# Designs tried in a protein design run: designed miniproteins, single chains. Part 9

Each design is a single chain, and the fold is of that chain. pLDDT is the mean over its residues in the fold that is shown.

## One batch from the design tools (miniprotein)

Design m280
Fold by ESMFold2-Fast:
Structure m280 (fold): chain A 78 residues (1-78)
Amino acid sequence: SEMETERLLKIAREALESEDPEKVIEEAVERLAEELTERWLATQENPTEELREETLRRLREQIRGQLELAIEVVKAQE
């Protein structure tokens, strides 16, 4: 949780310093969603491809929202 927050804030700062912030955000969302999906599926008794796809979709949306919030926090720090 705390480590995840620090990671998101780091990505938010990198995005704001980037020539293409949206690309940085998109790449981070995909990378983190894949990482967290694999970690969660490893705890499941019999993970299916359908479960993987659904988990990826949900995590992409969740991480995007978290990154958008992190960007607002970083912007407020000026």
Scores: mean pLDDT 82

Design m281
Fold by ESMFold2-Fast:
Structure m281 (fold): chain A 80 residues (1-80)
Amino acid sequence: EELVRLKQTLAYLLAKLDTMNELIKEAQRMTPEEAKKLLDEYEKGSLGEAAKLARDFIENPEAFQKVLDELISLLEKLLE
């Protein structure tokens, strides 16, 4: 039960991380002003959550690293 839920959550997070990674790559190729406009436009559409996560990562990379560390810790606990 818990493994099934974790697997679904991981699949959802991976899909969002892939979208976020593409948005970050596009933003890095632009000026700061163009990057902000791009992320603002995506936040209004179907990519809103991914664009918000990409913005949060750019503004606070330490918080993103903490989330990754927590996920790794959870996986280690499940493996004993």
Scores: mean pLDDT 65

Design m282
Fold by ESMFold2-Fast:
Structure m282 (fold): chain A 63 residues (1-63)
Amino acid sequence: SKPLSQEEIEEIKKEFKERIEKYVEPRIEETLKANPHLKREELEEEAKEIIKLAEEQLEELLA
């Protein structure tokens, strides 16, 4: 099949990141409501790592 252009790959990655960020933020809030002893900053850092890994995996799939 025809490979995607670099511009197309970047647009897909941008849309994916925006979608995941919109999903993650309310989940952090829900988790903190259920577990008020957890630190918000730690959950945010963990979420950033997961998003980064997901972006890298998407890039591999699109290559």
Scores: mean pLDDT 78

Design m283
Fold by ESMFold2-Fast:
Structure m283 (fold): chain A 77 residues (1-77)
Amino acid sequence: TQIDQLLSQLQQLLQQLDEAVDNGDNSKAQSLISQMNSVISEINRQIQTLDPKKAFEADVFIGVSQIHLAVARKEIA
């Protein structure tokens, strides 16, 4: 489904963000932060139309992703 593709994309971006931050690639990290925010916004727009179980899964993963984003922003600032 489209939501499964968005969740998979968010997972891949999160892994790339962690790697970019660890490698000190601040330019790449900033680009990945922007991309993740865009994907999270799209998931949030769709979340109200999902099955409760899938909506819960998406909400949890967004929460985890936002924690990683907050850490990354602090590290590259």
Scores: mean pLDDT 86

Design m284
Fold by ESMFold2-Fast:
Structure m284 (fold): chain A 111 residues (1-111)
Amino acid sequence: APPRALLVLGKTEGAGVRIENVGFLGTQEEYDRVVAELAEAVARGEDIKDLYTSPAAYELAKAMAEKGLDGFGAVATSPEDLARARELLRKLGEQTGHPEAVDALIAELEA
């Protein structure tokens, strides 16, 4: 199966995380659906961690938001694009101080 993972990137806003970017390694149609569903869940005040974002991706998104980092989103359709995404995610894990969350997300991409 093609690798599929969600990476939610946001900023801390009040008591929650505002979704600024969603990285999804899948089809464009699946991406559009997931983005719409996450936006609706956030509008209802639901915890997106339990809905569509893996626990590891949610923790990484929170860590990024706390450091004011914006933006990693990739639509990987080739092995080369996926390899580049993995490398960038590993660097991001080092910068956020959460390499374990990135390793968990990479493991999900390989499942």
Scores: mean pLDDT 51

Design m285
Fold by ESMFold2-Fast:
Structure m285 (fold): chain A 77 residues (1-77)
Amino acid sequence: SLAEKARELMRKGELEKAVEIAKENPDDADTWVAVAVGYLLKGEYDKAIEFAEKALELGHPRAKAVLDTAKRMKELK
C-alpha cells in the first residue's frame, strides 16, 4: 500500500519522498497518517501537526490522536 511505502521511506530517513507520495495521493488518509506519525517520531511536531490535520480533514479515525499528541509534545518542547 502507499501508506506502507511511506512508512518505509520515513524509516529510511527519506522524509521528502514520503511527503511526495502523500501529495500525489491527497485523498489517501492512511498515507497522511503514516507521514504524520513519522514526523512525530522524528520530533518534528509542526510537520506532524500539519499532516495529521490533513488526515483529520479526510476523516481518518486515528488522526485526532496523532494531532493531539503532536500538539502536546510541541507544548512540552
Scores: mean pLDDT 85

Design m286
Fold by ESMFold2-Fast:
Structure m286 (fold): chain A 89 residues (1-89)
Amino acid sequence: SKEEELKEQLDAFEEDFEGAKKLVEEKIKEGTLSKEEGENFIKSLEDTIVQLEKLKEQTDNEELKKRINELIERIKKFIKEVKEKLEKL
């Protein structure tokens, strides 16, 4: 169904975000994250938010909309954390 397809797309976005988050956190721990690299990660995450907003427009399912909104908020929080760490470099 369309809802099952949207759920699979959301699951993929969640997996991709967790992978990106772990990679960035590892680079921060190792002291290997450059400002340019961090800015590129932020840009990629901002583009992901745009795609998630478009995904949300494709469904009337309130549970899926809630899950999408929760992922958007998690990504926004992580962007803020990365920006704060880049300011200290």
Scores: mean pLDDT 87

Design m287
Fold by ESMFold2-Fast:
Structure m287 (fold): chain A 90 residues (1-90)
Amino acid sequence: KRAREAELLERLERALREGNADEAKRLATELMSLGSPETGKRLAELAAEYYLSKPEASKAVLQSLALNKDPEVAVHATAEALRAVGEEIE
């Protein structure tokens, strides 16, 4: 489980760097299925870092996390998305 999460996180970061929204969303969904709220929060933070440079890939990941069954992950993802939008506007 731990090694699998690390591998998927590395792949997700690559997809975000490439601006591949479909791949980033798929990887985020797979990571969410592992049921780790800490991983979900890290995904939200990572995706938010790419919001200004790769907005479509970032949005795809953040939207997937905002719909997560774990309210802690969903709330954190929503907060990171709002923070990133605020930085873009101001």
Scores: mean pLDDT 73

Design m288
Fold by ESMFold2-Fast:
Structure m288 (fold): chain A 85 residues (1-85)
Amino acid sequence: MSLEERIRKEAEKRGLDPEKVLALFKKIDTDGDGKISLEEFINYLESRGISRDFAEFLFAKYDTDKDGYLDVEEFVKIAEQYGLL
């Protein structure tokens, strides 16, 4: 399944605008690997006035695979719960 299809399905399931979620994901995923690294996530949250410590806490909580990245499904959950759109 494409990145766009994964984002669309997860966003629609949560009542979010899939185009806005896709645009945000691509903006944060600066290397275009389809995953969000810890540093990309921290940089985005700090740009929103959120502390590094809180960003690291959220990342650790939602990185269920413990691979050091947030996938599409994990990121969309955070964006919904904390209003990061």
Scores: mean pLDDT 78

Design m289
Fold by ESMFold2-Fast:
Structure m289 (fold): chain A 58 residues (1-58)
Amino acid sequence: SKEENDEKATKLAVKALIDAAEGAPKERVQAILDEAAKLVTSPKTARGLAQAAELAGV
């Protein structure tokens, strides 16, 4: 469902932020965010993902 996809996208965004904080390579962080972007259905979740990318430095 749309709600399940947006929830999974949000969880991936959080994982990307944690991995970035732990010093993961930018390529790994970007790959996680790219995976999350495929699941996004709502504008609110899309904005959250963009903010996560900025915070992660990618």
Scores: mean pLDDT 83

Design m290
Fold by ESMFold2-Fast:
Structure m290 (fold): chain A 69 residues (1-69)
Amino acid sequence: MGLRLTLEGLAYRIVKEVAKELGITLSDEEIRKIALEIRDWVLEKFRNGERVTLEDVRKKAKELIEKKA
C-alpha cells in the first residue's frame, strides 16, 4: 500500500511550491512536518468518503504555512 508515501511526496512538493509563492521561508524540516499533516488530513478525508482535489491540498498547505509564519 503506497498511498502514504505517494501522498507524503506530493504534499512535500506542494508545500514547498506554496511557501515559495507566498514568499515565506521554511526549513526542510518545517516543510516535511506540514507535508505529513496534509498527508494525514487527506487520508482522513478518504476514510470519511470525501473527495480531495489538488486545489484542496494547495488550500490546506497555505493554511498550515500561514500558521507557521
Scores: mean pLDDT 79

Design m291
Fold by ESMFold2-Fast:
Structure m291 (fold): chain A 55 residues (1-55)
Amino acid sequence: MPDLRLGPGAAEAVAREHRDDIDAFIEEMRKTNGVTDEQAEAIRAAVREALARLE
């Protein structure tokens, strides 16, 4: 992936499906897609932002 930043729709889908296990989802992304610590923090922030929008 040239840039592993979630789009708005993707972040919302992840927030809905993985609301209770965001950390586990991020760890799976590290194993499957080789994300770095910085990318993992960006994904976590995007998912939390989407979760806030859904609330």
Scores: mean pLDDT 69

Design m292
Fold by ESMFold2-Fast:
Structure m292 (fold): chain A 72 residues (1-72)
Amino acid sequence: MDELIARIVELSAQYTKAVLAGNKEEAAKLKAEIDELFRQLEEEGASPKQIREAAVRATAAALRVIGDELDE
């Protein structure tokens, strides 16, 4: 579980950076991979709490990337 959540967080940061850079192809690839990892969490019997924690951490990672880009 922790490895899947960490991967979702990392890919969410990369996805946000790709979107901000205008790299549509990379963004589409990363979004598909993120969607697959969330599906895998549900298939492995992740609790609603674990899925929510993954989503919250992914959102926090995306907001961090946006903040970093605005400060550049």
Scores: mean pLDDT 80

Design m293
Fold by ESMFold2-Fast:
Structure m293 (fold): chain A 73 residues (1-73)
Amino acid sequence: ADEAELDELETALKNAKTESEYREVMQRAVELARRSPDPALRERFAGIHGEAAYRLAKPLIPANQAQADALFA
């Protein structure tokens, strides 16, 4: 059950295109992590939450940081 929900959530993250969709993935990841008895699954849900948060926040990364990253790529 929890692994099927993990796969469903990963698919939702992959298909997310709007701020609302990313926030929905984040909310579900937190909810599923809370109810999961498996620490490994909780870490996987936390990872999905982090990735969704990163993708949502990506346009807000300062230009100077993007320039620094490009210099060391």
Scores: mean pLDDT 72

Design m294
Fold by ESMFold2-Fast:
Parts: structure tokens; sequence; C-alpha cells
Structure m294 (fold): chain A 78 residues (1-78)
């Protein structure tokens, strides 16, 4: 089910974006809104791409995953 795959990818991207924003708020609350806008843009790209090309959606999801991992690492180090 292509539609199920796209919906699950979009859901995962949204969940990761929220976790990234939490991490940003923990280590740099002044810049957290800016990071939040960046993550929202990447999440939207992943969801939009997945609706037409699941492989492109997966690539954007990987970018979201990597960005969130970096934010979590910085939060843990702070």
Amino acid sequence: DRIKEANELAKKAVELGKEGIRAAQAYDPERAPEVGRELDRLVTKAATAASTDIEKGKKYLEEVEQRVAELRARAAAA
C-alpha cells in the first residue's frame, strides 16, 4: 500500500521534528524557534516527496533523522 508507506513516513518525520525541537530548546532556547522552522521545512519536504516518490521521501527523512541526531547530541553535551 503506497499510501500507507507515505503516511507512515510523514508521521515518522513529524515525530522526529518534535524531538529535534525539544533538543534545541534544551541547549539553545534563543535559537530554538529558528531550528524549529528549519525542521518544519525538512519534515514538509519529506512528507510532500513521499506522496509522489517514496524514495525521495526516504532521502529527506534521512536528512531529518541526521539533523535531529545532531541536535540530540548537542543537547546531551550541554
Scores: mean pLDDT 83

Design m295
Fold by ESMFold2-Fast:
Formats: structure tokens, sequence, C-alpha cells
Structure m295 (fold): chain A 85 residues (1-85)
């Protein structure tokens, strides 16, 4: 878990500029459907950045489990964000 959380934090840092652009669009949007799509894009961006970090940081046998944990963490954050709309 700790290695997965570190990879997610590093991924967020690496794509921070793109996330800030999407977050600005989210704040400016008044359409719930558009906000949901922007949350999906932010989650997907972080996921795609996280996978290579996990692959570099862990032994090959631990990579599938770590990727599954990262995906589950991001899916939970997505569900919580959508529930607040």
Amino acid sequence: MEAVLRALAEAVRSVRKELEELAKQYEESKDKKEKIELIKKMVQLVYEATVPIIERSLPPEKVPEAIAQAKATLEQQYQEAVAEL
C-alpha cells in the first residue's frame, strides 16, 4: 500500500499542470455531466502516470497487485467526487 500511495503522489506531481487545467474547467463548469467527465479525465490521467512508476519501483511479481490497488484507490476517489455533485 505505501509504495502505491507514493507512486500516486509522484504521478500527481508529474501531471500537476494538466490536472490544474482540468480542475479549472471543472470549477468553471455548471453542467453535472461535464463535471463527471472532467473527474474521469483527471482520474485516467493520474492512473496512466502511476502505472510506469509502479513498474519501475516494484519487482515484476508485485506489479499486478500494486496496479490493482492503485486502480481501486482511484475508483474510490472518483465515486466520492461524483457523490458530492
Scores: mean pLDDT 85

Design m296
Fold by ESMFold2-Fast:
Structure m296 (fold): chain A 66 residues (1-66)
Amino acid sequence: SAMAEKERKREELTKRLEKALKEGVTPAQLRELLARAREAEDAISEALVHMIKSIYDFTDEDIEAA
């Protein structure tokens, strides 16, 4: 179902964001994570991407789609 699909995508995002926080992340990887968070309508993961952006001192241009 659409609900189960969305939940699975959110779980995958949580794991990837946890890895990014522990191991570090590039701007390109963070951009991909932001896009996936928006596709999954995951406001929590989207907020976490912006928090990671601030921690690593990346710009909005580094993580936003073209």
Scores: mean pLDDT 79

Design m297
Fold by ESMFold2-Fast:
Structure m297 (fold): chain A 60 residues (1-60)
Amino acid sequence: GSKQTELALLLQELVDEGRKAGVPLEQVRAIALESVKLFNEGKSIEEIREQGKKLLEEVV
């Protein structure tokens, strides 16, 4: 798929992981927004996934 499709799937993955971990919705939203920012800055989907998962772990 396109990089935009890959980002959409990653955002869904991060939201689902955050929800399962009991992360507050506002923090999940902040992580999703940071992921979009990193995508716009030219980071790879792999780098964005790693950063998003790290941020989720920091709030648990």
Scores: mean pLDDT 81

Design m298
Fold by ESMFold2-Fast:
Structure m298 (fold): chain A 111 residues (1-111)
Amino acid sequence: SDEELKNFIKTTLESVIELLEEAKEALKQGDVKEAIRLIQIAEGILRLSLGVLKLVYPNHPLVKKFEEVAEKVIELLREAIRALEQGDVDAALEHIEKAIELLREFLKTLE
């Protein structure tokens, strides 16, 4: 149902936002390895959720919107990991914050 789909997306977005906020806290504490681990888990959740939704709800407008947002967020998270591998914590934080903003904006449209 549309309500089940909406709730699944909301829960996924909230979980990913929480992981990315934890990644920011890890970076604040100097734990780059933990931040990368948390970012990779967040990317994995987005990819798996998108794959499931495309199978269960093919061509649904909410799934298409989720795909658009997820693809942009995954790109930002990959750029964040690349920045961390280069020792650029400030650039990584900017990419993570942009990813969180995109996820929160999408979440608002579902409330």
Scores: mean pLDDT 92

Design m299
Fold by ESMFold2-Fast:
Structure m299 (fold): chain A 62 residues (1-62)
Amino acid sequence: QVQELLQKAEEYLQQAGQLLAAGDAAGAASPDGVMVEADYSMQAIHYVSLSVSLKNQAKKLE
C-alpha cells in the first residue's frame, strides 16, 4: 500500500534526523568527535537512502 510505504519512509527520515543530532552532540563532546560524527552521518545517509527507495516504490504504485 502506498500509504504504508510513505509512513515507513517518514519513520526512516526521523531515524536519520535523530542520528544526525546524536552525531553533532558526540562531535562537540569528544576529542575524536569528528570521526564519531562522520560515523553517525554515514548511518543517517543509509536511512535517508531507505526512505527515498520506499518513496520511489510508492510513486511507482500510483
Scores: mean pLDDT 76

Design m300
Fold by ESMFold2-Fast:
Structure m300 (fold): chain A 74 residues (1-74)
Amino acid sequence: PEATKVIAEKDGTRIELILTERDGEYVLELTLTSPDGRVVRGRRRMSLETFEADVAGLEAAGFKVTREKVEIEE
């Protein structure tokens, strides 16, 4: 299935967001890499509206945001 991938970078922090739609539900996969090299992963349900608001919030906070569509396998 096709997913939306967003990468946000600031001051050594990298946030990778992958939003996938299946059966009318959105699932967000989050990978956060801290400046000290620590990696935190999470997964949660999300709405498209909340996702777009979160991405806009990252841009407003000064993150450099890039967006692309990617194919993922389950």
Scores: mean pLDDT 81

Design m301
Fold by ESMFold2-Fast:
Structure m301 (fold): chain A 91 residues (1-91)
Amino acid sequence: SAKYEELKKELKELIEERLKKLKEMGLEHLAESAVLEAVIDLGEKHGNSKEVLKVALEALKEALAKATDPLAKKTLQGAIEITEEELKKLE
């Protein structure tokens, strides 16, 4: 879907902007926060459409795969579970 690819690109750009801000603040170790905030921003801008939730879920799963901190992993896993449940409600 063209809309899916556009949202995926927008989310990537939002994540990159948040990571730059965290780096400027000396908080680069909180990279999972950049992903979580970007996902929230995408949902606020576009609403909770199926395509928004699918893009969010992919980004959260990618962040979880890269996460090394146990607390970050737990937070991302919780966000994934919530997003998957919201997506199921739209089926």
Scores: mean pLDDT 83

Design m302
Fold by ESMFold2-Fast:
Structure m302 (fold): chain A 79 residues (1-79)
Amino acid sequence: SAVDYLEQAIEYLEKGDLESAGRALGKAAALLPDDPRLQEAGRLLLMAHVYRDTDPARAEEARRRAIEVLRETIEELKA
């Protein structure tokens, strides 16, 4: 389900595996097309990836925020 992919994406983000998180998020987005929260999470994940080596503090903030957005999305889908 989309929720399973989102939970998997959160687990990868918590481990710092941005590539696997991106693949899991992509699978969730295929099931939930044009969801603005998934679009925001994808943007934050890209920011975490891009700034990982140049601005680790910014990358870490983006990673934490992506997890927050995905947790909120899961809560709404389970409501």
Scores: mean pLDDT 87

Design m303
Fold by ESMFold2-Fast:
Structure m303 (fold): chain A 96 residues (1-96)
Amino acid sequence: NAMAEEQAKLNEYIELAIKYVDLKTREEMQKLVEEIWKRKDITFLEFMEELQKKSLELAKKRIDDVNDILSNPEKAKQYGEEYKKLLEDIRKLLEE
């Protein structure tokens, strides 16, 4: 059944696209932590407050990105393919 196969393929791309967004959110969070941690004149409380604020902004962006993926099959496919490419690049690095 061609329609069932297309739907299954789209669902696979949606799952991969969400994983890609999650990975990018994690990378942005890592960069944010590193940036805030390098500030010499920041207290631990100020560090935690900035981290909380930026974490909420990243969480909102992730929700918006996931909603866009769910609403746009072409975007789901694009992000899913980017995630597949990233995994393949990582695999090649690990084979060395």
Scores: mean pLDDT 82

Design m304
Fold by ESMFold2-Fast:
Structure m304 (fold): chain A 79 residues (1-79)
Amino acid sequence: SMAEKAEEMRKRAEEAGKRAEELIRLTEQLGGVYAEQAREAIREYMRLAGKLDVLDSKVGAEMFRRAVELAERFRAVEA
């Protein structure tokens, strides 16, 4: 059950990460209409990273690193 919850959360995190990358790309190409959705996808990824860090600190650390990279890429595109 705990392992099943961690796996489900990991799948949701991977989908949130992919969505964030796509929305950052759309913001770069088409402008700010996607910016709020990109911010929300990054926030969801960070939220899932925090939850997974409690269960597996190595996985959590890698996810936090990716979350920081996503946020920095978004900030560069939004500027």
Scores: mean pLDDT 82

Design m305
Fold by ESMFold2-Fast:
Structure m305 (fold): chain A 90 residues (1-90)
Amino acid sequence: SAVEKEAEEAIERAKKLLEEGRFEEAYKLAMELLKKAEELIREGKLEEAEVYIRAAEEIARMMEEAGAPKELVLEIEIEIGLLHIIKALQ
């Protein structure tokens, strides 16, 4: 799907950013995916939202492995947790 393709492209982009030490840009990319996921949750598109949440989880994992600042990784993880709670309340 278009959503799956966008998620895969975002993960690939994050890999390149992390190879360059661009941790803040990788963080922003993950947060943009989570914002899209929130919008999809509001529209009732829970399966599509999960695709973006999973992509942000993978970016956070790659950031942690690359030695990104712990605070950036934690912020992504908190946002993911909040979105899962919001999904569960639907």
Scores: mean pLDDT 90

Design m306
Fold by ESMFold2-Fast:
Order: C-alpha cells, then structure tokens, then sequence
Structure m306 (fold): chain A 69 residues (1-69)
C-alpha cells in the first residue's frame, strides 16, 4: 500500500534524525519491528530503506542487512 509505504518513510526519517544518539543496528531492529507491525512487507521495508539511504545511510544499511539475514 502506498499509504503504508509513506508511513514507513516518515518513521525511518524520524529514526534517522536520532541515529547519532542510538546505535544504528538497534534503531534498525526497532524500525523493522515497527514497520512489520504496521503491515509493511519486507519488499516495502527495503524500498523505505533505499529511499532514506541518502539522508540516513547508517540506519538504511543496517535495515538492509537485517532483511538479508
């Protein structure tokens, strides 16, 4: 759903703004859990991570690594 993807994007951007205060791996685990709880598929979560990569690279890379495990 485009609406769920947009919610995931906003969630990821908010998390990216605090990545200097929280380890990116922990932030990525929380974000992944919350996005799955919201109903996003792993493919939609990957799209969110790819879209936030330029503004929050450490967080985005951590999410992508978790999806590949």
Amino acid sequence: SAELLEEGLEMARRAGRVQSQVPPELLARILLREMRSLGLSDEEIREVAERVLPEAPELAEAVLRLLDE
Scores: mean pLDDT 81

Design m307
Fold by ESMFold2-Fast:
Structure m307 (fold): chain A 67 residues (1-67)
Amino acid sequence: MDEELKKMEELLKKIEELGKSKDPLTRAVAEVAASVVLAVSRRLVAQGDKSAEPILERAQALLDEIA
């Protein structure tokens, strides 16, 4: 769980960097990746993993910023 959350944080960091790109295609890839992280985080929260709530909130905010 802790190791999995750490991997999700690293992925969000990469998505954030891609989302700041000046290239529209790179930003579109970041948007899709953020959507995937959001979907996974929502599933974990629905299954009772409250530790995923901060990841879900960050993924949602990042997706809203990129889209």
Scores: mean pLDDT 78

Design m308
Fold by ESMFold2-Fast:
Structure m308 (fold): chain A 76 residues (1-76)
Amino acid sequence: SAVDALADELESRHHVHASEEAARATARALAAQHGLTVESIELTPLEGVEVPGARALRLTITFADGRTGSALVLVR
């Protein structure tokens, strides 16, 4: 599905985003490319995960049709 493809692409990028806002912007851009309308984006810190030079966050996207997708993202 488009939601699964978006989540896979977002997680597969393996780079550190400059900020939480940059991570949200990337997720919104990818959603637009897949023809998905974003209702909300939430970033939740992952406790107990240590990544040198970055913070590990779960990015959760809720779409206007009620579907959700999530991906692990790294933020400076």
Scores: mean pLDDT 78

Design m309
Fold by ESMFold2-Fast:
Structure m309 (fold): chain A 118 residues (1-118)
Amino acid sequence: FREKLERMLELVERLRELLEQAKEAVKNKDLEKAMEYLERAREVVEQMIELVKEMLEQGLHPEEMKELLTLLEQLRRRLEKAKEALKNKDLELAMRYLDSARGLLGSIELVLEQMLQS
């Protein structure tokens, strides 16, 4: 269990880096790189969702796991909307969704940190 939580924190840090790289690419109008970073970010979110689902199936911390799953699903939706905004060349909207995704990631990290301190 602790190993899975530590793995999730590693994925949070990787996701944070990918979101920052995506924001820089958007700022530089490098839409191809921005889309590439968002696709990698989506893959990390899917890995996190699978880990949370495994822990839920085992009956581990059901309230916290349901909260994490909800936050991860919202995060996935923000990334999808950011990609759609980039396809429409709406850079301001894409940045707004990336900022929202960053906020959700912070909430996920807080839940994970609290669980590790038990």
Scores: mean pLDDT 87

Design m310
Fold by ESMFold2-Fast:
Structure m310 (fold): chain A 59 residues (1-59)
Amino acid sequence: MEPTVEYLKEKAGDEEGAERLKEALDQAAAHSRPHSITPEARKAAFEAGKLLLELEDKA
């Protein structure tokens, strides 16, 4: 998920925004599969992060 975190950071444009987006992404990942990360779980977390990115980018 490192590339996604970096992408969120770049898109948010600041540390605080990036932290909020990362936190939501982490929560999505934990919700999917905390101990067994599958491609599906990773994709779900990434999609959630993208949605939050869109909100932050627009705001």
Scores: mean pLDDT 58

Design m311
Fold by ESMFold2-Fast:
Structure m311 (fold): chain A 80 residues (1-80)
Amino acid sequence: SIEEIEKFVNKMIDAIKNSKSLKELLEKLQALVAEVYPKMSPESQLALKKLMSVASEGIAENKSNQEIIDKLKETYKKLL
């Protein structure tokens, strides 16, 4: 469960760092959710929803990539 969430957070961070546009970032995040969400436990699915909420809020508020990454890491640490 923890390993599933850690891998997902790392993939989110990679998407944030390597996306050239907001549209590309949202597409990559949606693709990651579609790939991993159905394979996760219910507990991991709740954690993933919280992480996606943090990313979506940061994007909507026009936060920097680093601010979104820092908030994702903070949120992940609280899930441990």
Scores: mean pLDDT 82

Design m312
Fold by ESMFold2-Fast:
Structure m312 (fold): chain A 77 residues (1-77)
Amino acid sequence: LSPETRERIQQFANKVGSEAYEEAKKAGLSDDKAREIASEVAKKVYDEAKAAGEDFDEEKLRELAKKELEKKIEEEK
């Protein structure tokens, strides 16, 4: 990965992670659990984007993030 692509992927993963944190909080999870889930979702998005490279699909990765978030929230019940 070029430094530019890596930076773009990191910025995207951070953005998705922040969104996941807010959604987990809205779902009624504690701050600690919401941060843990957000971190896991962000890492999964980062790893998938790195595998895809320069042509990573933001919409597809947002769908993956939503599925992962829903799964993680369900696991906390």
Scores: mean pLDDT 82

Design m313
Fold by ESMFold2-Fast:
Structure m313 (fold): chain A 55 residues (1-55)
Amino acid sequence: ADDVLNEVEKLLSSIPEAIRDDLLLQVKLVLEEFTVDKATVLSKVEEKVKELLSE
């Protein structure tokens, strides 16, 4: 969990601060939903971050 959060924060550093807090909240919800495997969680988080960055 801690390692995942650190990597998520690095990904979020590219996102404007205005939406970063909302994204962190959504990431925490995803992490709680997928508390099964770190690799799967990281993959899902990275996909969502990339979708937001592509907007």
Scores: mean pLDDT 67

Design m314
Fold by ESMFold2-Fast:
Structure m314 (fold): chain A 76 residues (1-76)
Amino acid sequence: KEKLLEEALALIEAAKAAIAAELPPEVAAQANAVLDKTAEEIKRAVEEAENEEEAREKIKEILQKTVAEIAAIAAA
């Protein structure tokens, strides 16, 4: 469970680094705000999940939603 959270948070940090390198500061700030919200949602999902399988499914759903939100920000 802890390892799953660590891996998910590492992906968010990698995404923030990529966004900072590729996008204008204003767009990067908006995308990073979405990623910060995603990190908090993942932490809650892992804490509330009864087992690792449930935690993994919730993380997947949260990440899919986040990718869509960031894509919308980048396209605007």
Scores: mean pLDDT 79

Design m315
Fold by ESMFold2-Fast:
Structure m315 (fold): chain A 63 residues (1-63)
Amino acid sequence: MEKLEEYKRKAEEAVKAGATPQEILKLVNEAMKELSDEEVTELSRFIAEQVAKAGLRLAPPAA
């Protein structure tokens, strides 16, 4: 589904640009309006993986 891939691209770019958690949440909220619950879950997992790999200020809450 093309919309999910577009949001994944936007999320990856935002993470690389050092986006704040609040900016990432805005992106997810916009995605929730256009994507299904399953797609939103997949997007959230993708974002978490990108943040973890990048070692950004969005340090994962999971120990």
Scores: mean pLDDT 73

